# Ledger of designs, part 11: designed miniproteins, single chains, continued (5)

Each design is a single chain, and the fold is of that chain. pLDDT is the mean over its residues in the fold that is shown.

## One batch from the design tools (miniprotein)

Design m16355
Fold by ESMFold2-Fast:
Structure m16355 (fold): chain A 94 residues (1-94)
Amino acid sequence: MLEEVGTHPVAGSPAPTYVATSAEAMVEALRRYAPTVVRNAAAERGWPEERVQALIEAIERAADEALEKAPSADEAEKLFAETLNRLMTELAAR
């Protein structure tokens, strides 16, 4: 769908606003949900509070970097999701 839809349906220049809003909305949804997932996992696994807080801060940093570095909403979402999964996996392994 990206090849066709990447151009957007409107010939005007709504793309920057639409793409930026879409990326922000997707990343924000993941960022807001992640703390709940981390806290639930921590409670079940007995993780220390300082580790939970550090992970939440790392997730927020990852969200900011994804939005700044990724040239598109799709890439920002994927980059953030991959980083989030990596952080969660690494914490669970320790």
Scores: mean pLDDT 65

Design m16356
Fold by ESMFold2-Fast:
Order: sequence, then structure tokens, then C-alpha cells
Structure m16356 (fold): chain A 87 residues (1-87)
Amino acid sequence: TFQAPSDEEVAAEAARIRSEEEALAAVEELVALELELARKRGDEARIAATERERPELLALARSPDEEVRRLVAAGARLRTERLRAHE
């Protein structure tokens, strides 16, 4: 018999998935924009820095800690906003 998870466990997992997807989307948008701008400017150092930072940000987005996921999503969104303001 498959032990059905509790309503609380189902709600918690759904919230975790949504939070993770939001953080991943924010990180992917930031990385894509950083690489686009760096390539457009021929800034090889910025490309290398962004490629080095990408796996670290993705790991934070997948963190089991909700606060870490929330902060990385907010930080990525803020950085994207700043980059777009200078296009």
C-alpha cells in the first residue's frame, strides 16, 4: 500500500517546487542577460565570471532552505533590473 502523504506534506512540497522554479527562472534570466551584454561588449572576463557564478546561483536556487531560495531569486531579479536600466 502506497502511504499517501499528508495534506501538509503535499502543500509543503508544492510550495518548495514553486519557490525553486521561481528562483531558477530568475537566475536563468540574469545569466542570459549577463552573457548577452558581455558577448556584445567582447568582455571575456565578464563571460568567464558569469559562467563561474552560474552553477553557484543554480545550487542556491535548489537549496532546501526556503530563505536561501527567496534571497537568490530576489537578488537575481534586482541584478537583472539594474542591467536592463543601463541598456
Scores: mean pLDDT 85

Design m16357
Fold by ESMFold2-Fast:
Structure m16357 (fold): chain A 65 residues (1-65)
Amino acid sequence: MREEAIDRIAELLGISRETVERYVKAAKEGKDPKLVAERIRMIKRLREAGVPLEDLKLVFGAVEF
């Protein structure tokens, strides 16, 4: 479930669920290039930490590696 994937990601990064949601929303809309870059870095770090691609797709939508 998307909500559970967000919680898992927040725990792995040591940040709040609200922070994860803000990055997801801002990066998805492409409003801030810095937040888009942070989204890409976050996805790479989570991938290295062993988060499944399915969970990443649920949280961030389409992902490119």
Scores: mean pLDDT 67

Design m16358
Fold by ESMFold2-Fast:
Structure m16358 (fold): chain A 74 residues (1-74)
Amino acid sequence: SLAEERARELAEEIIRAAEAEGYRLSEEDREEIYRLALEATEIHLQAQKAPSEELRAQYRAIGERVRELLERAR
């Protein structure tokens, strides 16, 4: 699907950036990043059709979860 394709690309970029910064990502960390990227992509696509403050808040919350995951992977 479009969401899965975009989520894969987003997850790969996040993982690449994290590894470039010296983070040590486990397989579980990578799987969580892919899941979070999919959630973010689905929210983004929904927001493009019908933007709302609720969707913006959900998108920001996912960004915070990614940040927390990366902080744990240091």
Scores: mean pLDDT 83

Design m16359
Fold by ESMFold2-Fast:
Structure m16359 (fold): chain A 85 residues (1-85)
Amino acid sequence: MKEDYEKGLEAYKKGDYEKAIKYFVNAIQKDPNSEIGVKAALFAIEVYKKLGREDLAEALVESMKKIITDPELRKKFEEEYKKIK
């Protein structure tokens, strides 16, 4: 999980968005109800938008709203994803 998130960040910083998405999605799948899972989802949404995949960005937002059960993590996710443009 943390390793996948960190590898995703490295790929993101290098502009390898396809590799970044792979690692961020793996981090989300392992634990979506965690600080790392929420951060990975926010970066994945940003990467999908950079790739012109608004459909995948929206689908991930909808999925995360249903998956996140912790009220504080849900609030953080909902506040932060709205800032991604």
Scores: mean pLDDT 83

Design m16360
Fold by ESMFold2-Fast:
Structure m16360 (fold): chain A 100 residues (1-100)
Amino acid sequence: MSAAEQLEKLLEETKKELDELVKKKNYEEALKKALETMEEAARILEEAGDLEGAEYARLVAKRLKEAIENLDNLTEEEIKSILEYVISRLEELIERVKEE
């Protein structure tokens, strides 16, 4: 499976799981799933030789860890914005590897 195919599958699975968690208002688990997704994306990119993409994915993962630690200070709207941001960043990383 190509890196692009692995990332597209990861994106599809993550979108489905995040939708279900947000519907249940399980925001902590939604942020943790987004974190897991970005860490896995970094691994896929690193194995594919996209070290810059992997570093960027790890930067997003670090910001998600900070959001999880500050969860009690985040509004529902802020959490949803963070999750949308993560999905958008993963979509950008997929487009980058498809251009290779």
Scores: mean pLDDT 86

Design m16361
Fold by ESMFold2-Fast:
Structure m16361 (fold): chain A 92 residues (1-92)
Amino acid sequence: RDALLAQLRQALIDFEQAVSDALGLSDQQRQQRIAQAERWSDSTRSWPESSIRRLLQAVVDSLEMLRNGEPVSKAVSHYVGEVLRVIGDELD
């Protein structure tokens, strides 16, 4: 559980750093995005491990899209779509 939560937190931070690098954001904007990702990661601590694993996979997939040269808009759209799907399943 702790290892899974740590992996998710790190993946979210890595994703926001990659987005900030791709968009050429300032250090202030980068830090704000990372802080938001950390706060959101904390909110997932009450989620089932299955939902945390699905979210981790979605973040990793979107990060790999950015690393493979896919547009930021496409990577963000994939990430947002998967997050909404996980949240929808969690509410059911």
Scores: mean pLDDT 76

Design m16362
Fold by ESMFold2-Fast:
Parts: sequence; structure tokens; C-alpha cells
Structure m16362 (fold): chain A 65 residues (1-65)
Amino acid sequence: SLKEKIEQLKKEAQKLMDEIVEINRRIRASTDPEEQEKLRAEAFSLNDKLVEIYKEIQKLREELA
């Protein structure tokens, strides 16, 4: 169902948010600028995926209305 798909997407979004939080923690713990740059790039990539998931959730919610 659309509701089950929305709930699954919410779980995927939460997982991505948790990964971003962990990457940001690793950035703060790092003393290597190159490692920090790589980790920031990974966080930006995950954030882009998160934005796409929220767009899909919005579209599915509109279909339920």
C-alpha cells in the first residue's frame, strides 16, 4: 500500500540521517584535512539521497489525499 511505502521510505530516511550524524562525528574526531574533505563529500552525497526520499514521500502523500 502507499502507506507502507511511505513508512519504508521514512525508515530509509532515518538510516541516512543516522549515517550523516556518524560522519559528522568522524569529521570532528579527524585531524586530517584530506579525510575531513572526503567525509564531507560523503555527507553531501547522503544528504542528496535524503532530499530525493523526502520528495518521493511528498508525492506519495499527495496521492493519499
Scores: mean pLDDT 87

Design m16363
Fold by ESMFold2-Fast:
Structure m16363 (fold): chain A 92 residues (1-92)
Amino acid sequence: SALEERLLRELENNEEMVKEIRERVLDPSASVRELAIALAVLTVVSSEALVIADLAKKHIKDAEVVAEIEERVKAILREVKEIKALAAERLA
């Protein structure tokens, strides 16, 4: 339960970070530096999400909790891919 609570909290923090970075990337006044920082943060968020999924699969016994974490990680990775594409297009 302590590990479940920690992984769900870390996952929620990553979901909030993705929302914040999306808003920054969609801001037409965002500088090249801000877009570059956003891309770096999204790379960290992707790596953390994958680690959370791996830890959940290995250590959480509740299959429903593991399935929830896996689906939320997939959603994070999809949003990260979309935001990275938007940022790259703006830097072109």
Scores: mean pLDDT 88

Design m16364
Fold by ESMFold2-Fast:
Structure m16364 (fold): chain A 76 residues (1-76)
Amino acid sequence: MDPSALLPLREAKRLADQAVEAARAGDFDRADALLEQARQLFDLALSLTPRSEEHEETEKYLREKEEEVERIRKEA
């Protein structure tokens, strides 16, 4: 895979992790902004290469992190 196509997927996962940390700190505005940025990077990756296993793994990862943020919000 072209390294330029992998960078958005890796960065999307990093931003999703940061969103969970922001949510745990009670900063849900920041968590939402980070998740939006992660989704934008995932969409960019989809535009750069055909859908692959790495795209599917990243999509699942982002979904799980989005669900974790919403769970933290509900319990806050």
Scores: mean pLDDT 83

Design m16365
Fold by ESMFold2-Fast:
Structure m16365 (fold): chain A 99 residues (1-99)
Amino acid sequence: KTISYEEAFEVLKKGIEEDPEMYKKIFDFIDLDKDGKLGEEEKKVFEAWFSGFDVNGDGTLSEEELKRLREVAENEEDEEVKKELLAFVKDLEEELKKK
């Protein structure tokens, strides 16, 4: 079971739409033009960041690679960023379990 970059971006987009305050810092980071929309440029920024966790470079994340993302989130020193990253990891883990 794996999550593609496309699927991960859709999970993030849905999370932002359902709870924009929870993902405010992540959204601000990827929303480069500050138009409040997630388009092709924001998707590229997200994919570039996400590729850092894709150990085998196959364009998907396995359960093991999601564990690595969780470890990065748990070691984040910014409490607000940590909270948002842990929420995102949880959403990704739930989508992976549905497969």
Scores: mean pLDDT 71

Design m16366
Fold by ESMFold2-Fast:
Structure m16366 (fold): chain A 64 residues (1-64)
Amino acid sequence: MDAKGIAEAARKAAEQGDHAGVAAGAAELRKLGLMSPEAARRAQEAGVHPEGALEGAEIVAEAA
């Protein structure tokens, strides 16, 4: 499974204001064991806020 592709998709979602896409990316990396539960929670919380979507995508990118 392509972790870099997941991170790229999350970044594109964040640039478009798609918070659900950022949260989905964090959840996928968590399922793959590439992201800690704490990091995934932080990414999901950031991705829910309009101004936090890019922060959420950065957390996803760091895990990938």
Scores: mean pLDDT 72

Design m16367
Fold by ESMFold2-Fast:
Structure m16367 (fold): chain A 76 residues (1-76)
Amino acid sequence: SSDSDNYNSVMNDMVNRINNGVPMSSSQVNTIRNNMTTSRTNGYISQGVDTGLANDISTGVTNGQIDYFIRQQRQR
């Protein structure tokens, strides 16, 4: 689906930035975080998950992924 394609595109951009040593600003990180959370939340809602629960799960998972990539950038 387009939502899945957008999510994968965002993840690939983050991986590419890490591999090429391109730093991300706090603003760029927040934009990525918001886009990933929205796409994941919409995915869960489409599967019949409650909106509040979908958002909570999506927020937790997205923050974990973003924190992982931030730590990878800081280990330079």
Scores: mean pLDDT 72

Design m16368
Fold by ESMFold2-Fast:
Structure m16368 (fold): chain A 60 residues (1-60)
Amino acid sequence: SDSSQGMSLASQAGRLASQNPDEEKGYAGGELAGRGVSLAMSGFGRTAKYLGQKGIELAK
């Protein structure tokens, strides 16, 4: 999997929450986006990509 899409998704979610006038959806979206960004920043997406590339390189 390409972690670039994960970063793009997190950015899109943050932008959507910022420009969405619906406070209820903005709040829920912002919280979910924050959780997603937190997981991505914790290296989840980066670690997955790194391990994937390393695994492929070591496998062949």
Scores: mean pLDDT 56

Design m16369
Fold by ESMFold2-Fast:
Structure m16369 (fold): chain A 104 residues (1-104)
Amino acid sequence: VKEEVLELIEETIRELEEIVEELKKSDNPEDRALAEQLELQVDGFRTLRAALEAGEVSPEQALEVLIETLSALVAGLRARGYDEQAEKLEELLERAKELLEKVR
């Protein structure tokens, strides 16, 4: 389970980095501000992954944090009209929920 959770966090980081790079190319200041906010979330997920790898958090705890953060990000993106980006993160959120049920 730990390895599967580490892989899911890595995929989440990769997906967010792709979204950030696309938003940074925008001439819209709101898109660039969102990119900066998402970069902070990427750093947060890198910290979470490192903590899980080091055994500082359990796989269950890491999944609970991942689910909470992804849920907030999906809601925020949908509220701002970034439905395509929200859909991609929602797929990762559903996978995190499935893994949490296997850990419990």
Scores: mean pLDDT 85

Design m16370
Fold by ESMFold2-Fast:
Structure m16370 (fold): chain A 94 residues (1-94)
Amino acid sequence: DEALQERVETLKKAADELIEELKKNPSPETAYELARIVEALSDLDPQLAEEILRKLVPLKETIRKAAEEFKKQGRPYEAELLERVLQRIDELEA
């Protein structure tokens, strides 16, 4: 399905750009956008989602700080999404 392949490619490019943005200018919003793409790719291309999670290993502390910031803002949905990403990263490191 060409539409699915185009969607996966678009999400991969967006993830790579957001990873670079998160490295240079860390923000809770950037971390949340990345987490949403990881969830979308987990359904569409699980192997690619895992590849992106491995790229997030050095950013674990940044993602953890983003989750704490969302908790302080009273945004539990965004915090829980980031905590799920952190759990998946920990499972890959085990």
Scores: mean pLDDT 88

Design m16371
Fold by ESMFold2-Fast:
Structure m16371 (fold): chain A 60 residues (1-60)
Amino acid sequence: DIEEKLKEFEKKMEAQLEAFKQNLAADTSLSPDQKAKLLAIHQEAAKLGLEIRKWELKRA
């Protein structure tokens, strides 16, 4: 139920982040520094979003 939905949501977030990393690595128009910064921002945003969504989904 709710626990299973949270686990699936986490898996989707992890998969999206991995897809983002792969797409970022394949992008030849960005410098390594730009790629690192974008990855860090994306990771932080995903982490915060996941934390908020866990709270909302479990007790909304």
Scores: mean pLDDT 76

Design m16372
Fold by ESMFold2-Fast:
Structure m16372 (fold): chain A 86 residues (1-86)
Amino acid sequence: SVEELAREASYLDWKLRQLLGTARTPEELKEAYETAKRLIDVYKQLAEELKNTDPKRAELFKKRAEDAEKVLSFIEEYAKEKGLPI
């Protein structure tokens, strides 16, 4: 449901923000990477689900997916600079 997806998105967003502030190990960086990937998928699914019923909210989630994709790119660049596998 949209409500379940929105709750998952909120949790993943919180988790990603915590990981980005505290990650110190390759395992934590990998978890941030996987969290960002799942968050992107959830936001894209929310945008699709709301496309016909709430286009404005759908556009907001589409933008949040794009912002999360930028975070994912940042994680990938950081891992590359540190020589860490993701």
Scores: mean pLDDT 87

Design m16373
Fold by ESMFold2-Fast:
Structure m16373 (fold): chain A 94 residues (1-94)
Amino acid sequence: LEEELKRTLEEAIELLEKLKDEPLGKHALELVKEAKRYFEAGNYEDALVLLSAAVASAEKLARQSEGERKEIAEEAVRLLREAIELVRKLLKEK
């Protein structure tokens, strides 16, 4: 579960790195990096808050984007929502 979450967060970071020239993409990227740091420190509740904020930024970017950038932003949203569900599962095992 922790390994799956780490992989999912790293995949989301790689996609958002492609969108970091956009203010919303850069903001989402920084939020995911901060969430990963909190997760690695065992702070799942703060990681969840940061991931939720990252989803909001990435969704707004997807709505404003077209073509390949929209597809990348939508895939990042999908991975971030998957990461949120994994964090929620970890919180229930607590």
Scores: mean pLDDT 84

Design m16374
Fold by ESMFold2-Fast:
Structure m16374 (fold): chain A 76 residues (1-76)
Amino acid sequence: METKYIIVENAKEVTLEDVEKAIREAGGDVVLAASPNATEEDIKKLRELAEKAGAKDVLSGGAGQYIRKLLEHHHH
């Protein structure tokens, strides 16, 4: 299965429907990559949404930033 990464610029704007739609569109594993400025509360919210929607994981800090950079390369 290919892993699809979703870049989350603002965790407060992400809904369960957004994550479910992304999983459906990806046809595989989905990982949420949080903003490097995300708070502990933001990360907790994303993890709860990921668990409910069936996303594989939530990345923050350096790992999240690295994945964001890779995704940007594929979109440029």
Scores: mean pLDDT 71

Design m16375
Fold by ESMFold2-Fast:
Order: C-alpha cells, then sequence, then structure tokens
Structure m16375 (fold): chain A 84 residues (1-84)
C-alpha cells in the first residue's frame, strides 16, 4: 500500500544521507556533515509526523529514530571538526 511504499522511499533516502555523512566524515568536511544533518533532520520530522498521525506502519517510528541518530552524529562530528 501507499504507507509501505512511502516507508521504503524514506528508508532509501536515509541510506543515501548516511552514505553522504560517512563520506563527509572520512574527508573531514564539516560543511557536508552539517548538510547531511539538515537532510536527516528533515527525514526525522517527516517520519515523526507520519508516525504521530498514524498513517503508516511502526516502520515510521523506526525511521524517525534512525534519522535522529544520523542527524545527531553528523552534528556532533561537524562540531568536533570545527573545534579542531
Amino acid sequence: GMPRALAGLLRGLLTSVRGAAEAARQNGDADALRQAADNAGSLYETAKFLADVGVGPEEFKEIAKLAEEVRDEAEATAAQLEAS
């Protein structure tokens, strides 16, 4: 159904954002890490909204949690690089 297809799309986008964050970490690129954090934050807000409205499976709660973790890790790494 549409909720399952949407969950799959959000998981795919999150995987791409995780890949971008990892590449940015390896390159010491704080600006790219902040962009990845912003993108993960947008995915978090979208998944959280869908979970809160109850439009999808429990997968939206899991996607929100994973997106929040990616956002927080990318922000922390960017801050550490900027302080170094």
Scores: mean pLDDT 85

Design m16376
Fold by ESMFold2-Fast:
Structure m16376 (fold): chain A 79 residues (1-79)
Amino acid sequence: MDAQIQKARDEMRDLSDEALDAAAAGDRERMEEYLRKMEEVARQAVASLPPEQQAAMQEEYERRLRATREAAERLLAEA
């Protein structure tokens, strides 16, 4: 269980970095591709958890995705 959560966190971190790099380069298409991959990783990770853990992990992943999207949109606007 913990290993699956950590794997999802690591994957989301890597995808977040890629999305931010794409946004800094002005590449909206690539940015949106990585953000969508983050959404799929989060969805799959939450679905694999017991119901009692789903709400907390969904909230964590939604906060991370939102923070990444906000940062990426800001970088893209300045590119």
Scores: mean pLDDT 82

Design m16377
Fold by ESMFold2-Fast:
Structure m16377 (fold): chain A 67 residues (1-67)
Amino acid sequence: EKEKELRQKAIDYYAEAGLHEIAAVSAEIGARNGTPEEGERDRKLAEEHRQKAAEYDKKANDLLSEI
């Protein structure tokens, strides 16, 4: 059943996106509480995680659109 496989894969991608969103928030908190140097590093890390979250969301949506 291809629909079941696509749905499971989309769920996995959404889960990855969610983990990256959480990591981005964590990095933003670190940026606020760290040194200026740590803050710059953590802000870049947060941006990277948000980009990854968007990529995984897109992969999941593309998969579900195939149904």
Scores: mean pLDDT 82

Design m16378
Fold by ESMFold2-Fast:
Structure m16378 (fold): chain A 81 residues (1-81)
Amino acid sequence: SDQKKLEALKRAVEAAREAYERATKAGASEEQKEAIATRAGAQALRDAGYSWSEVADILGVSESTLRRHVRAGEEAEKKLA
């Protein structure tokens, strides 16, 4: 379980970094880059099989805070498309 969580976190960090770099190339603002990176990291944890409540626990935030950040990232990506 600890090993699975650690591997999921490594993938989430990498996904967030890649998303941040893509947003930078697209000319995003710093706020848009942070929102897009947060969404990518959360989605990577979801793809690893974690529920939204488990993702919130892993990231040390409330589920409502996580949902807000994910929505902000989705809206930022739409504006850059």
Scores: mean pLDDT 82

Design m16379
Fold by ESMFold2-Fast:
Structure m16379 (fold): chain A 85 residues (1-85)
Amino acid sequence: MEEILELLRNRDTEGAREKLEELLKEAKENYSPLEQKVVEAFVKELKELIEELEKGADPEEITKRAELEFEIMEAMLRMIDWVKK
């Protein structure tokens, strides 16, 4: 999380995309299909935020939106884990 947020603050869009692809790969290897769908949705939203950043959006605004999307993803993953137990 913090690494992606730092990359977004620094307008390192390529580094941010690379970290998102890494997260997606880890999810495909370690998560259930439902958890993978949650991570895929998060990665899609973050890629859209990266495109906005490339179009000249404020890095602070994009970073705050990315933090919110991460909190949503973590909450969904925790709920799925709780239900599966």
Scores: mean pLDDT 82

Design m16380
Fold by ESMFold2-Fast:
Structure m16380 (fold): chain A 89 residues (1-89)
Amino acid sequence: MEEVQKLAEQTQQVLDQIKALVEQAKDDPKTQAQITKILNDALKKALELAKQAVENPEKALELFQQALDYAQQALQQAQKLIAEAKAKK
């Protein structure tokens, strides 16, 4: 129970970091649109895995770990886009 809650909280923190990167890209509509798509895809995946966990409680820990892993990959992709945009100025 505590491990599932911790994974859910960590996933939300990662998603919030991606939201911060969307705000950081406000003056670059192209980069902002790309990061927004990454955020929306990560949110959809987290919701899908959460629904599967409700149907299979014995797999909840595994499914929430998958949600966190996906969100972390999404954050890494978004961070790379910001870094590339900053390097160009």
Scores: mean pLDDT 84

Design m16381
Fold by ESMFold2-Fast:
Structure m16381 (fold): chain A 90 residues (1-90)
Amino acid sequence: DAEKKQKLREEATELAQEAEELKDSDYEKAVELAKKAIELLLQSGGEGRAVVADAARKLGFSEEVIKAAENGELSEEEMEALAEGIVEAL
């Protein structure tokens, strides 16, 4: 369902914006929101997975992490590390 996938991507964008606003005042909450945005993007299908994989590549993550993002198979630890990297890059 394209409509549901689009809604997940929109929710992920909103969470990413909130994370950017909180990064200097509440780092822990910013990371939590970024991680949730990653989860929603991975659930949104190929376009969302490509966004997550591109972010991992730009942040210098390993080929294993990039491949896991492309396949929607990021571990909890990989999602946490990627969320921290994204917040630091905001």
Scores: mean pLDDT 84

Design m16382
Fold by ESMFold2-Fast:
Structure m16382 (fold): chain A 68 residues (1-68)
Amino acid sequence: MSDEEIAEAVSRRFGLPVEAARELLRLLRETGGKVSREQLEELSRRYGASVETLDRAGVLIHLMLAGD
């Protein structure tokens, strides 16, 4: 599954802007799944999504990436 397909699937499932899903995916790849609370709070402020929604979206991205 491509990064764009993951971002779009996560965007649709959690009601996130696609750009928020792309940034979250990038951070998860960059950190090896170790995205900090501070990084989630920055994304929350930038895209207007809750930290809880971003955390849940991150779990789905992690599961989708583990399939590759």
Scores: mean pLDDT 81

Design m16383
Fold by ESMFold2-Fast:
Structure m16383 (fold): chain A 74 residues (1-74)
Amino acid sequence: SSSIQQNLEQLRQLAQQSQQSTDLSQAQSLHDQGGDLLNSILSGGSQGLATPQQVDEALKYMVTIQDSVDKLQS
């Protein structure tokens, strides 16, 4: 659906912003926002509204955001 594609593009942008972040609080905020988008995409996947490829892509963006948080906490 168009909402899934919009959520994926927003999640992609959050992942890119997280890689540029040098502030832990900012990276955590991006992670929280990404989590909300991921939950919407996963819900869509369970309902057959998101493809397996879209779900996989969303999970990869969240891994990127989590890696950014982890690096700043180290």
Scores: mean pLDDT 87

Design m16384
Fold by ESMFold2-Fast:
Structure m16384 (fold): chain A 100 residues (1-100)
Amino acid sequence: DVDLTEGQLKAALRIGAEMTLKLVEIYAKLLGEDIDFKKLSDEELKELLQKYANASEEEAEEIVEAYKLEEEELTPEQEEARKNFEESIRKAKERFEAAK
């Protein structure tokens, strides 16, 4: 796809945020800090990004918000994809049973 859908863009942002946090965690560990970003609060994640990724306060906030989108929007996106798939199968089955 040349153009990303809103759902695809949000998924890409969530994946990018998680990847950024994983890279920052690896970098912090190389510097002697045993950090698991999944155990950190939102404030601690912002501080981690500012300290190790040289992120601005706004950039750190955007990355944390993008990471948190997984908890809020992943379920609706997964449900929509599942529903579209189920409806496609249902239409195909009805067409097959109609012997058209």
Scores: mean pLDDT 67

Design m16385
Fold by ESMFold2-Fast:
Structure m16385 (fold): chain A 78 residues (1-78)
Amino acid sequence: LEKVRKALEEDPLDIEKIFEAIAEALEEEKIQLSSDLADKLVKTVLDALEKLKAGEISAEEFVKEVVEAFKKAVEEAK
């Protein structure tokens, strides 16, 4: 989780780095997401990024939305 948070705080527009951090966090937790959960997580991150780019949410709100989406995906995968 800390790697995901750091990536979001350093550059919230670097989608590749954010997804890389998420993949590393999932590997450390030994969690494999189903295709449905992975698609849902990706969609949530992309939707939040679109809102951030449009100025509809702050960088802090973006970090919160992505972290919460990640936590939900992890919890549903257990």
Scores: mean pLDDT 76

Design m16386
Fold by ESMFold2-Fast:
Structure m16386 (fold): chain A 78 residues (1-78)
Amino acid sequence: SVEEVIRERLKKAYELIEKGEPEIKVLNELRALAVEVGRALGLSPAQESEIFLKIAEGLAEKKSIDEIVEEVMKIAEE
């Protein structure tokens, strides 16, 4: 499912952060995820950008993967 793809990719993003990978590499992974979700769900470019920002904010705040998934799926339902 799209939700499982998001969970797996967010887990990878947290691993990159933990390993001290450059910020640009993390941001590129998050942008790629937002595009993938947008394509899978037929979302607008505005929704893709909102998803990217919401994921980036969630990771910066160290939100749980489940909380970030719920927020992303809420945007997708708009």
Scores: mean pLDDT 84

Design m16387
Fold by ESMFold2-Fast:
Structure m16387 (fold): chain A 74 residues (1-74)
Amino acid sequence: GMSVTVTLPGGATATVSADDPTSPWKVGAAVEAAGGNFATGAAGGHEAVRLLKQGDAAGAERAVLNAGRAGVAE
């Protein structure tokens, strides 16, 4: 299936796959490891999985980046 890997603020990486239902929690964990908000990261991961299932890899990458930026700013 389609996947994207994104580097978050602070250098942590998050990988999201359309075929991995745990991808949102992995984004949450990456944001939390960077000192940010887990729930913000997980919400962005859910949006990214939705976009990947629609074939929008660029949209999914932006969703993860935006969640990382917002989550780390908390």
Scores: mean pLDDT 78

Design m16388
Fold by ESMFold2-Fast:
Structure m16388 (fold): chain A 100 residues (1-100)
Amino acid sequence: SMRLTVVPVDVEKDPKVKKALQSPLLDRRVEEGERVTLELTLIVDPGVKGQEINLELLLVSPTLGPVARLRLTVPVFPIEDKDGVSTVEVTGDATVVELL
């Protein structure tokens, strides 16, 4: 059984990202061939609406160290709310998974 942690790498190299938050996958066993979904919350400057964010994630095992690297390109879409609340929607696709 392997516990995995996702850490953002070089978040500050993209000036559009103020902070990255992650949900740790600490208590989940990963079975062979299992697909795991991870949720990552980004705090983004409002001025980046309509732009892309480049994000690199490192997958870390407590026993093995770094086991995989993910590169993501995430478009930032403006959402107009009829109730006067401005939000942005972020959708990410994993472009490359590199095993270390």
Scores: mean pLDDT 55

Design m16389
Fold by ESMFold2-Fast:
Structure m16389 (fold): chain A 59 residues (1-59)
Amino acid sequence: EEQEFSLEEVVKFLKRSGFNYTVDEVRELIRLSFPGQPNKTKVTFSELLLLISGVKAET
């Protein structure tokens, strides 16, 4: 099945990419990127790439 990443895994991935985000900050980023899914706690690889694109656009 498709790989899913928890909030903690997303935090670790972003940290390795040079972005020091907390779990709370990642949760807020997910809320901003997926406003129709307030209970979203996992992301797929494609969704993770979308989050990273959002972070790069803000920086």
Scores: mean pLDDT 71

